# Designed miniproteins, single chains, continued (4): the designs that were tried, part 88

Each design is a single chain, and the fold is of that chain. pLDDT is the mean over its residues in the fold that is shown.

## One batch from the design tools (miniprotein)

Design m15262
Fold by ESMFold2-Fast:
Structure m15262 (fold): chain A 55 residues (1-55)
Amino acid sequence: SKEELEALIEELRRRAEELRKQAEQEKDPLLKNLLEIAIGAEELVIERIEKKIAE
């Protein structure tokens, strides 16, 4: 349902924020890059769900 998808978006945004905090604290350039990739993947999923809700 739309309400379930909206709840999922909020959960994914929360997880993305946690990853951003980890990336800011990470000193290893490779691990920092991997965290940024993970954040980008979460943002892509959020965008796709938002498009589905708008349909």
Scores: mean pLDDT 85

Design m15263
Fold by ESMFold2-Fast:
Structure m15263 (fold): chain A 59 residues (1-59)
Amino acid sequence: DLDAQVALLRTGGPEHDAAALAALRANPGNARLVAEALMYAGSHPVSPEFLALLGELLE
């Protein structure tokens, strides 16, 4: 669920990033909303795999 993934991204942390990555793979059309949530959440560590996938989906 997108809303749950947005909440996880705002919490931050590697476990939350893994859940968000799985959701992004399942629903690539939601990439823009996920990117906005990540930017809005502020600076916290996200995986290089998450950033790479997000970048590809936003193209």
Scores: mean pLDDT 64

Design m15264
Fold by ESMFold2-Fast:
Structure m15264 (fold): chain A 89 residues (1-89)
Amino acid sequence: MEELKEKLKEAAAYARGALKSPDLDIQVEGALLLMHVAVLRNYAKRKGKEDLVEAIEEGLKEDVPVSPETVQKARDLLLEASKLFDEEE
C-alpha cells in the first residue's frame, strides 16, 4: 500500500509539472497524464481509499520541473499504479 501511495504521489507531481512546461509537446503529454491521474483518483475515492486520494492531492500541489524523461517516468508510474489497484482486488 505504501508503494502505491508513493507511485501515485510522484506520478501526480510529474503530470502537474509537465502541464506547466513551456514545451508544447510536454504540455500535451501532461494533460493526458492528468486525465489518467483523475481516473485513478476517482477510482480510489469510490473504493474508500482516502490515503491514496490524499497522496494524489499532495502530488498535485508539488512544484516539480519536468523533462521528457520525467514524462516517461510518470507514464510508467501510472501504469504500475493501475496494476497495483487490480492486484489489491
Scores: mean pLDDT 79

Design m15265
Fold by ESMFold2-Fast:
Structure m15265 (fold): chain A 63 residues (1-63)
Amino acid sequence: SKEAKEKAMERATKLAEGAVKRGEELGAPVKAEVSLEGDTIIVKTTIDGKEVVESAKAEEAAK
């Protein structure tokens, strides 16, 4: 649903912001991008030049 997608995006964005902040505190460069593709939340995190991509259905991520 639209509500589940919005909730999942908010949660994913908050987690991404936390990861970037934690990286800054530890002196490790962290970048995070959150996007929505259809019904799937995509989180792309780059830590010290290494890219990790995670995905989850918005319905699951909103729980």
Scores: mean pLDDT 76

Design m15266
Fold by ESMFold2-Fast:
Structure m15266 (fold): chain A 67 residues (1-67)
Amino acid sequence: MSDEELEQLVNLLSSMSPEEAKRTALVALQALGLPRDEAERLATEISNYLQKGDKEKALELLREAAA
C-alpha cells in the first residue's frame, strides 16, 4: 500500500463514525496480513486518534502496519 493510499484510507476513516472507522480499519489491517488480535488493538488505537483529530498519528500507525 502506497503512502497516498494510506492517506486516502485515513481520510476515509475520519469521515466515518468511530464504530465504522474501527471496523473498516480492522478489515484493512487484516488485509495487510496482521493477526486479528493485533489488528483489533491497532484499529482501536487508530480510531481513538482519529476521534481526537490526530490524523498524523493514525497515518503513522498505518505506515508501521504496512511495512
Scores: mean pLDDT 82

Design m15267
Fold by ESMFold2-Fast:
Structure m15267 (fold): chain A 80 residues (1-80)
Amino acid sequence: SPVHQLMERVIEIMKEIAKTLDPKTKKEVEELLEKMREALAREDLPAWLRYHHEAVGKLSPEQAREFFERFVAVAREVEA
């Protein structure tokens, strides 16, 4: 499904951004990404959205903007 593919790609983008974070914040974000993957596997969209919101909240405004730009690019690819 396009939605499932997009959600998995969101986790991949966040993993890439997490590599640029300080070790403490990186660990916190990676733990949230693991919870997002678990929620996706059981088709728990409300849980996935909660963990996604928490993960984005750990990012600086600049990192959140980078995430958004990468997300828009991936969303266009998945819809094509």
Scores: mean pLDDT 84

Design m15268
Fold by ESMFold2-Fast:
Structure m15268 (fold): chain A 64 residues (1-64)
Amino acid sequence: KKVEELIKKAEELIERLRQATDPESIVQLVKEISKIMKELKKLGATKEANELFVRVAEILAEHH
């Protein structure tokens, strides 16, 4: 299922975001995760997309 594949890819990017320290890498990872959130919303997976948004925001607030 495409939604499951997108979520798996987002989880991998979120782990990379937790490890990222430089602003350029952080911006690039956030952009990639944002593309996945947009695709999830197009597929009707709005709850999953919103959960990813909250997780990214919390990581950025806590770690950066």
Scores: mean pLDDT 81

Design m15269
Fold by ESMFold2-Fast:
Parts: C-alpha cells; structure tokens; sequence
Structure m15269 (fold): chain A 87 residues (1-87)
C-alpha cells in the first residue's frame, strides 16, 4: 500500500527536473492507488499543470485539494496565483 507514496516521490523527482508531463503521470498514478482523498497528490498535480502553463487544469486540481483539505494554505495561495494567470 506504499505505492501511492512511491508514485508521489517519482512525480516530485520529475517535477524538480522540469519534466512536467511525467510528473503529471506519476501524480495521477498516486491518486489512482490512494483514492480521491489524497489532498497532497491533488496539490502536486495542480503544481505540475501550473509549471506546464495549463492554468485551468491547475485551478481544477487545487480546488479538489481544498475539497479534501480546506485548511491547506499552500493550495489557497497557488489557486489565487493560477487565477491571476488567466486574466
């Protein structure tokens, strides 16, 4: 059951290398294994889309992270930043 953790680590490794498409793939795999309640994987997926320049997708995943964890201050900040990019 540590597969979701392993996939999140792989996604973070690709994110740090600038391979945003692979980061997205691995964070999606983490959500598939952990289920829809992995707020951290949803946040990381949003960050990967943001870095790729897909701000609409970033907003979608940040909102999902906040549905799971409404107290997530990082997700609130990143959501506002992504919304500013769509102006």
Amino acid sequence: ENLAFVYRLAGLSYLSKGDYDKAIEYFKKAIEVAGENDAFAHLLLGEAYYKKGDYEKAIEWYRKALEIDPSNTRAKKLLKEAEEKLK
Scores: mean pLDDT 84

Design m15270
Fold by ESMFold2-Fast:
Structure m15270 (fold): chain A 83 residues (1-83)
Amino acid sequence: SLEEILRMIGLLLRGIGLVLDIELLAKKTGDERIKELLKEAKKELEKGKEAFRKGDLEELEKSLEKLEEIYKEALEIAKELGL
């Protein structure tokens, strides 16, 4: 449905935003743990993009959930470092 397509677009854009936020944390901290999380986030976003191309909402939602977990871990490390 059109509604489902619009939802998928919103999820994909959110995933892109999360990767950009992790990239900013990696740049600000220079921390190797956050840099490794950025690599994992980029791989998960590519999986999300593939799910989007296939119209697989469930796989896209799973990829976004993993991206949110990676972002939370990166944010906790950044807070540990005084950011």
Scores: mean pLDDT 90

Design m15271
Fold by ESMFold2-Fast:
Structure m15271 (fold): chain A 55 residues (1-55)
Amino acid sequence: KEIEEKIKLLQKSKKALEEARAQGETIPDVAERTVAAAEESLKKLEEEIQRLKEE
């Protein structure tokens, strides 16, 4: 499903930014907010999937 592909893409992007931060690289505020938004999007997508599974 498109949702699964989107979840994987967001997970990969979030991981890359977290890894850069952990290595001491300066991450602009915009990128950090993007990561937070990606986490919220993943949470909502997982809730949507859970709802669909109840069909």
Scores: mean pLDDT 71

Design m15272
Fold by ESMFold2-Fast:
Structure m15272 (fold): chain A 67 residues (1-67)
Amino acid sequence: MENLIKEAEELRKKADEYEKQGNYKEASTLYFKAAQLYIDAGDFENARESAQKALEARKKYEEEVKK
C-alpha cells in the first residue's frame, strides 16, 4: 500500500509540472493515473483531488483544441 501511495505522489508531482508547462493533455493523463493508484491504496480523499485536477486539465486541453 505504501508503494502505491508513493507512486501516486510521484505521478501527481509530474502532472503538476506538466500543468505548469501548459501541457494539459499529459497532466490530465498523469492525474488520472495517480487517482487510480490512490483508489487502489484506499486513499479516496487524494484520489478525489487527483481526479478533479485531471478533469480540470482535460477541460483546458479541450479548450486548446477548439482554439
Scores: mean pLDDT 82

Design m15273
Fold by ESMFold2-Fast:
Structure m15273 (fold): chain A 58 residues (1-58)
Amino acid sequence: GNTLEEARRWLAEGERALAAGDHERAGRLFVKAYSLAAGAGDEELAERARAQAVRAGE
């Protein structure tokens, strides 16, 4: 699929993992979403994924 579509899916999956209390899984998914979004040049999506990764690392 489209790289940005994949990044959005990983971000959403990470958010669901975080809501379920799985901080380690959420962190991995957010890092993956960040890498894909940053690589595709979507600064807004990359920033959002980075912020969520920080939250998961609490």
Scores: mean pLDDT 84

Design m15274
Fold by ESMFold2-Fast:
Structure m15274 (fold): chain A 70 residues (1-70)
Amino acid sequence: ALSEKEKEAIKKAEEAAKKGITDLEEIEKIVGKEGVEYIKEYLKRAEEAVKNNDDKTVEELAKEILEAIK
């Protein structure tokens, strides 16, 4: 499960993207260096799960993101 810090970083990044901020450098200014690292780790895990056809892990990660941005 995502930690509270990871959820907060993802939620802030989603709000930034809705405002047209898509650059990781601009997102880092909003969520901080730690927040960007959480986003990068999430994306890396999602990419590995897709490469391995691990549908269960992909679904779990997607569910955690949806819960974070509610």
Scores: mean pLDDT 70

Design m15275
Fold by ESMFold2-Fast:
Formats: structure tokens, C-alpha cells, sequence
Structure m15275 (fold): chain A 67 residues (1-67)
């Protein structure tokens, strides 16, 4: 979990608590590959404007993961 949370933080800049919550949600979806998590986080950031909130980034990442 910590490794996935660290990747989410590196790519998105999300706070630690939010990144951990996202990482747990991804694991519950069966997404545990670090490269897959990095790709999903990158897609979320690229899909949102520069002024997107932490909540918007987290939500978008999970929407992409469910697709």
C-alpha cells in the first residue's frame, strides 16, 4: 500500500492521507501493479486543469481505474 501511495503522491502531488485512500481503493479494485498505478495517476492529472483540487484529482483517478 505505501509503495502505491508514494507513486500517487509523486505523480499527482496529493497529500499523504488522500494518496493512501486512493491507493487502498485501487487495491480493492485489484490494481496493485506500480506501473499501472503510475499510468492511472498520469492520466488523471493530464485530464484535469492545472487548478484541479485534491478531491477532483482523486475522483478522476478512481473513475479512470473503474473504466
Amino acid sequence: MEELADIVREVTGLPRATALAVAKALESLGITDPEEVRRLAQEAVDSLPENATAAEIARKLLEIARS
Scores: mean pLDDT 81

Design m15276
Fold by ESMFold2-Fast:
Structure m15276 (fold): chain A 62 residues (1-62)
Amino acid sequence: SKKDQILRQIGEILRLIGEIFDIELKLKTEPDLSEEEKKKLEEELEELKKKLEEKMKELREL
């Protein structure tokens, strides 16, 4: 049903928001991260933000 599709998209968006929050928190609070690890987390963060934008767009079309 359309309701099930909306709920599924909301669930995916919430998961992405949680993942973004966790990475941002690690970047701000983790003192033992190497510069290499920081760069990898920043790259992952950008990828997750792009994916969130696409999922939000999909939700708007439901």
Scores: mean pLDDT 84

Design m15277
Fold by ESMFold2-Fast:
Structure m15277 (fold): chain A 75 residues (1-75)
Amino acid sequence: HMKEAAKHIIEAQKALKNGDREKAYEHAVKASELYEKAGLPAQAYRILSEMYRKLGDEEKAAEYERKAREVLAQQ
């Protein structure tokens, strides 16, 4: 549930600070999946967008930011 998603975001941020890009991505994906299951796909896409940006994948970061905006526009 939401607390599980928040824990994964915190772990992703810790991994990112430690230079562990793989672990950071894994936790971000887990948090994203939990938000999507909770009916919050816009937050799921934003989490992925932030992670890709911090990993240096600007193209994927922009893609997921656009997906988040589209979901919010439909609500």
Scores: mean pLDDT 78

Design m15278
Fold by ESMFold2-Fast:
Structure m15278 (fold): chain A 76 residues (1-76)
Amino acid sequence: SAGREALRALLARADEIEPTGNATEEQIQAAIDRAREYAARGEWASAVRLLEEALRGAPDERLRQLVLDAIRELLA
């Protein structure tokens, strides 16, 4: 689907996304939970946007990995 293709493209270019934010773990987890909700409704554009913003907001590798793992789970 176009949604899964967009999500796969996001995963492929994740290393190109500069961390410009300082989001907390709680904010990252909330964004992931919201993205999962959008994906469950078939609202893939909203899910991809939230996950990309979460990647940009993640100040360290641990929080980036939480987002990347969420993307991989949604693609499973």
Scores: mean pLDDT 86

Design m15279
Fold by ESMFold2-Fast:
Order: C-alpha cells, then sequence, then structure tokens
Structure m15279 (fold): chain A 58 residues (1-58)
C-alpha cells in the first residue's frame, strides 16, 4: 500500500529530524496531510517506533 509506505517514511523522517522523537504536534500535522485520525497516526508511529527504536511522545 503506497500511502502506508509513504506515511511510515514520513514518520521516520520527522523522528530523525527531531532527534528520535515524534511530538503530538507532528502527529496532528501527519493526520491532516494523510487525511487520517490522530489516533491512527499515533498507532502507526508507535509501531514504527518499536520496529526502529525511535522515541514517540504521545
Amino acid sequence: TNKLKELKEDILKIAEENGGVITEEDLKELAKKYNLSERTIRTLAVLVGREHGIKIVY
């Protein structure tokens, strides 16, 4: 699924730019960009974080 792959890549990029952390504000911006709920974005960010050892703030 191209959109899910792109979203995961954006999550990783944002975390990398923020020193391994994704903020609540970043999650809201991603929710707007991908037309998904904040809950959905947060769930995906948590899963990506666990897979890649990044820190998620939520």
Scores: mean pLDDT 79

Design m15280
Fold by ESMFold2-Fast:
Structure m15280 (fold): chain A 66 residues (1-66)
Amino acid sequence: ASDAQAWLDRARALAAEGRHEEALALYERALSLDPQNEQIAKEYARFLAELGRLDEARRLGERLRA
């Protein structure tokens, strides 16, 4: 697996534990390592939406289609 995939897996685990700020940092790291990875982007956007950060989730989705 890529380094980005490892960070994504860890972000999922932290999100499941309710460690939201730590999960956000790892989602950002995963996306920075693989900026065009649709799976990372979709999961990060979904997590932002779950936290009520809808504008950030929408902006991320729009950026990836550009």
Scores: mean pLDDT 80

Design m15281
Fold by ESMFold2-Fast:
Structure m15281 (fold): chain A 68 residues (1-68)
Amino acid sequence: MEEIKENVKRALEAAGIGAKADDIAEDFEELIKKGRYDDVKTGLENLKAAGGDAAAVDAAIAKVDALE
């Protein structure tokens, strides 16, 4: 969970939207707590498509997959 949040923050900073990184990372943490893993994965793929750090996004998706 915490590692997913940090990877999301790094991806957002790389995409040039770091000012919103904490809020977006908290939104993903809330979705994980609710068991909405597919929504989290969709959001992470959208971050990668928007120019986020692909390695950080892929690491976050792998951690979400491990939670299932």
Scores: mean pLDDT 70

Design m15282
Fold by ESMFold2-Fast:
Structure m15282 (fold): chain A 67 residues (1-67)
Amino acid sequence: EEEVLREFDKDGDGTLTLQEVIEAAKKLGLDPSIVALLAFEYDKDGDGTLTLEEAIEVFRKAKELQK
């Protein structure tokens, strides 16, 4: 979760690329396909990045959908 996301935020600016969010999801044992779909939905700017807050919400929702 937050610790894993911080490892992938190489710029330290509180944003993550879609690729970094997906890699963090794999590390947490989440389905990368579900996470990718949710991340795309939360990327309202279409620039391929998410804020740390948006990435946390994506992971929370992905966990709920995998129950």
Scores: mean pLDDT 72

Design m15284
Fold by ESMFold2-Fast:
Structure m15284 (fold): chain A 57 residues (1-57)
Amino acid sequence: MREDIEAVKERAEELGNEEAVELAEKALEYLDQGNSKEALRYFSEAGRLLAEAERKA
């Protein structure tokens, strides 16, 4: 999961999607705190924004 969130963050940075980067960073922060539910929630939202950005790009 950490590697997946990091991959989403890197892709969001490449696309200049600052909102998706922020959400991915929050997901990593919650994961480090042991809060897997919040980590998954932010990861899911970051991935959704990335998918929308990819479609537009």
Scores: mean pLDDT 80

Design m15285
Fold by ESMFold2-Fast:
Structure m15285 (fold): chain A 65 residues (1-65)
Amino acid sequence: MALERLTPEQKARIERWLAEKGFNGLTDEEIARLAEELGVTPQEVRDAALELIKKRGGPNYFSVL
């Protein structure tokens, strides 16, 4: 549901942020900052990030850092 509320641009921004910060960058502070940038709630960013991680093959997504 979180991904359905986001625009394609917001989804792309979250995906790039995950690629740049990796799994260890998923702090409440970074999530809150991105949520403010996108105009959504921190929970929506967290839910969208988890959905994108699942789509990219789970934990192995971040092993390419």
Scores: mean pLDDT 68

Design m15286
Fold by ESMFold2-Fast:
Structure m15286 (fold): chain A 62 residues (1-62)
Amino acid sequence: AKTKEAQEHFEEGKKAFEAGKPAEAVAHYYKALKLDPSFEEARKNLQKALEALGAAPGELPL
């Protein structure tokens, strides 16, 4: 099951991840999972974002 709100947060998470901002992606995926805990795609992408966050801090403006 999924809600439209969960899907919207999932899409924002994907955009953040593609932009090299895994911390923002994690936040959006958590919001999607709060709305739909059975959202398998959000859970899988959350795991990818957490792995990326652990490997690198992300984009740093200098």
Scores: mean pLDDT 74

Design m15287
Fold by ESMFold2-Fast:
Structure m15287 (fold): chain A 70 residues (1-70)
Amino acid sequence: MNVLVLRPDGTALLYKDGKLVGEVTGFSQEQIAKFKNGQTVSREEIAQYSPELAALLEKHGITEVEVIVN
């Protein structure tokens, strides 16, 4: 299962099959507020607001993630 954990400090943590595989910083509170816990989000949707995170997803062969907002 692929999970993206969004933290209030602007950090996004990417988990693939229960393992941390990447981290992206610089998310605004406004960007984080666009996501709901348990939401499935495609790489294409993520690319609209974070090209860096989308590139990280592509590097790991991830096409979609379940979002956890903390």
Scores: mean pLDDT 82

Design m15288
Fold by ESMFold2-Fast:
Structure m15288 (fold): chain A 81 residues (1-81)
Amino acid sequence: DELERLNAELSAAVHGLLKYDKKVGERFQKAAGEYFSNWKDKEKAEKYLKKAQEILKEAGKKAQELVDKEIAAARAELAAA
């Protein structure tokens, strides 16, 4: 399921960012939560997904590396299930 995979990846990204910087992680978590709350409204969902992506980009390379590691772990767990 594409939605299940995306949910796992965004949850992993939240965990990575919270480990990097709590304030950045909380901002990303709020944007990701808004995405899932509005997933049936394509325009609103795209707006919040873009906001989450912008937060991650502005957080910098070290934050992205931590997020990528957590996403890779989440993908491996889904593939094993």
Scores: mean pLDDT 79

Design m15289
Fold by ESMFold2-Fast:
Structure m15289 (fold): chain A 55 residues (1-55)
Amino acid sequence: KVKELAEKLGISEEEAEAFILAVEEGLSGSEIAKKLGLSEETVRLRIVKAKEKYE
């Protein structure tokens, strides 16, 4: 699912994973940041990038 979405949208697997966690699993930016070991700002930027390609 993550790899397929990343290829379909032309984004990285990391960007697709953050997007799926936010949209399909309903996790907050802080929860995703904790899960992936990233800052909340990094997670936000990845989600924004994925949304731009999805729209």
Scores: mean pLDDT 77

Design m15290
Fold by ESMFold2-Fast:
Structure m15290 (fold): chain A 64 residues (1-64)
Amino acid sequence: MELPVAEAKEETTLASSPLYTLKPGDKVIVLKEYSDGTVEVQSLKTGVVGLAGKDKLEIVGKAE
């Protein structure tokens, strides 16, 4: 089954190396969800992988 695609609801900085800031409307693939409400995501625009708060994202579809 395909991974969820989410969209940033607001500006949020990914806990990543290098650090990357998502702008509202930026799309990410949700790679992994943690029980504390944190999600590991990959930017569809840049490919940067990092951690974000699930509450900052809205699921909008699925990646192929």
Scores: mean pLDDT 76

Design m15291
Fold by ESMFold2-Fast:
Structure m15291 (fold): chain A 51 residues (1-51)
Amino acid sequence: MDPETLRAFIKAGGHISENDPERAQELNRELWRMVQEGASPEEILEFASRF
């Protein structure tokens, strides 16, 4: 994983965990799936911005 994608993943996961802790496990699994499928840092952050 490139450093930019890793930083986006960590930032997105933290945002979701703060704003929606009950769904955080499900949403972080989805973020990880997006990363594995080659999602860009922008796509990862856009996903998190919805929460």
Scores: mean pLDDT 80

Design m15292
Fold by ESMFold2-Fast:
Structure m15292 (fold): chain A 58 residues (1-58)
Amino acid sequence: SLEERLLSPDPEEQVEAAREAAKTKDKGLAPTLHRLFQEAPSPEVRRAAAEALEAIGK
């Protein structure tokens, strides 16, 4: 569910999903967040992914 939302075609939805992942601290989402941080075309999505990874601690 959250993983699918992180892969949404809408950058705003991806940012919201990343923030939700940060709140839940779901370590299983870290690989997807790391991929978004490196490859997402939107700078806002990359920043949200980085913040989520920092919150998860992975």
Scores: mean pLDDT 81

Design m15293
Fold by ESMFold2-Fast:
Structure m15293 (fold): chain A 74 residues (1-74)
Amino acid sequence: MAEELEKEVARLEEEALAAYAAGDYDAAIAALREATRLAVELLRARGADEATLERARAVGEGLVAQIEAAKAAA
């Protein structure tokens, strides 16, 4: 159900933010990747077109790349 997916995405986003704030970049990346995967499924369940799904995946990967860069600079 889309509502349950939305709750899971929110939980994983909170997990990613908490990990990032703690300097645990690997945990933040893992949680963000899972949140992105579920967010794409949520968008699909809501009838989003393929272009919207690809954009959501690209945004998620871009955020992961930013965290990887922060980890490398730490």
Scores: mean pLDDT 83

Design m15294
Fold by ESMFold2-Fast:
Structure m15294 (fold): chain A 91 residues (1-91)
Amino acid sequence: VKEYVYTPSNDPSLHGEDPSVQIVFQIQDGRIVGLTVNGVTITSSDIIGRQFRDVSVTQSQADNIRNSVMSEANASQNVANSVSQMIGYVD
């Protein structure tokens, strides 16, 4: 399992966010097997089991991803937008 860690210091989409913001993807065989946002484990099937860095993510799928991150982790819309882009959504 490979981990990808995103913080405001290393990801431009998180620039200007609270320095404590942390997004951790656990990837196995190109698929998301785990995600934590600010220490909260995300369980949504809209995220877990998806292909990581899948550029085919649609606006509707991105909306579901954002809503899951905001509801489960109580994250800001900007953090949720960053997660959808990390998964593969292109605005």
Scores: mean pLDDT 84

Design m15295
Fold by ESMFold2-Fast:
Structure m15295 (fold): chain A 92 residues (1-92)
Amino acid sequence: MEKVEELKKRVERTLEELREAIEKIKKGEMTVEEAIGVILRLIGEILDLERILKEAKEKGDEELAKVAEEGIKRLEEAREELLKAMKEYAKA
């Protein structure tokens, strides 16, 4: 139970950080280098969730697998929004 709740909290925290980064990029308050740092951390989180998903499936933990799979999807969608914001910011 706690592992599922902790994973949900971790995904929500990462999504909130991404939303904040996108807003800062739109306001011109974040450099390209800082935005690249956010993307690299996001890629690391997605890779970690992929590992958790694989382990959960191997152990038959269907609830944990579902949370990891949904988390990966949401983070990938947020990554596309961040990349779009960066592309509009890096117009020079």
Scores: mean pLDDT 81

Design m15296
Fold by ESMFold2-Fast:
Structure m15296 (fold): chain A 71 residues (1-71)
Amino acid sequence: SAEVEALLAEARRLAEEGDLEGAARKLQEASTLATPAQFPAVAEAVRYLAERDEAAGRRAGDALVRSMAQA
């Protein structure tokens, strides 16, 4: 959805600005709203964050795993 795409774009902007906690929060929101077709895009964004901040990436990844388990 456009909402998930906007959240992914904002998460990337925040990560590029060094706000890795802000990026994690946006990816947690995206994970909650994502449909199964969008899980790969959210997973790539989580990987990008995890490469820069393992703890923030783990928190975002946990939210995605919970959403995937309910799909």
Scores: mean pLDDT 86

Design m15297
Fold by ESMFold2-Fast:
Structure m15297 (fold): chain A 72 residues (1-72)
Amino acid sequence: SMVERARELARRFAKMLREEGLTEAADRTEALLAAGDVAGAVNVGLSAILKHGSEEAKKEAEKLLDEFSGQT
């Protein structure tokens, strides 16, 4: 389902944030996932990567979002 795909996307964003040392943003993303706020988790995770992540992390996040979007 779209929700399950979004949940996986948010999990990947949280992992990327943690690998980048953005621990507070990773914790917030994981907390939103645990609370069932999948859309909030995707939004917080993506926003944190785009604002604070490395250039490589930003490119990977955009690629993952494009793959998730998967349409035209």
Scores: mean pLDDT 84

Design m15298
Fold by ESMFold2-Fast:
Structure m15298 (fold): chain A 76 residues (1-76)
Amino acid sequence: ATAEALRAEALRDVEDAVDRGWASGNPSQLAALTVGAVLRAIGRGLDAGLTPEQINEIAREVLRHADRLEAERAAA
């Protein structure tokens, strides 16, 4: 898998995680699901042989994307 493909997969995974977390109405569940998506992204990167720099970049992007989605939902 390419770094770009894994990044795209990680972003889709965190979107699903945030959606489920918001649907739960439970902030702790939202936090747990978001952390789970980050950990899965790191695991996939390690399994694919990505560099620490590539893995860190994907993890940071996943966290930024989660923050954007949460802010958007809070403003709705």
Scores: mean pLDDT 85

Design m15299
Fold by ESMFold2-Fast:
Structure m15299 (fold): chain A 75 residues (1-75)
Amino acid sequence: MMEEESKKVIEEAKKEAEKLIKEAERAGAQYAVTFVKKEMEEAIKAAEEGDIEKAKKTLEGMKRMAQLFIEDAKK
């Protein structure tokens, strides 16, 4: 069960990061690109260690903060 959840979180982190990186690049928010890559790696590492709660929280924070950076870059 935990191993299947880990795989799911890892795949979700990669897909969401790829989407956010493309949006950040379009907005010229290079800092957001770097941030998303780092948070994706943190989420993957937590999931690999079996800390699914930390991995999900990191993924949620990545999406939230990246969206704020992208919106700020558009101002």
Scores: mean pLDDT 81

Design m15300
Fold by ESMFold2-Fast:
Structure m15300 (fold): chain A 92 residues (1-92)
Amino acid sequence: DEKYEKVVKEIEKLIKENKYEEALEKIKKFIAEEAENSDLTPEEVLFKFIDWLKSKNKLELAIKILELLLTDESLDTEEIRKRLEELKKELA
């Protein structure tokens, strides 16, 4: 998926440069735009993106993305927390 590969490269670059606030805004914008252009909720778009990252062996990046999203109080949901714990268990 060319669109996912492009956004992942941008997010990875920002994280590498320790630009975590910019990375968070990029992730939020991507999720919102995908939700607007689909019949999916923002949370469904997020989990689809996380599953794609897992399929590309980018599990550590998927974990980092969820950790960054949880720093935003408006996005701190039980569902996102559970998904993060599941991914951490898979990495171990």
Scores: mean pLDDT 81

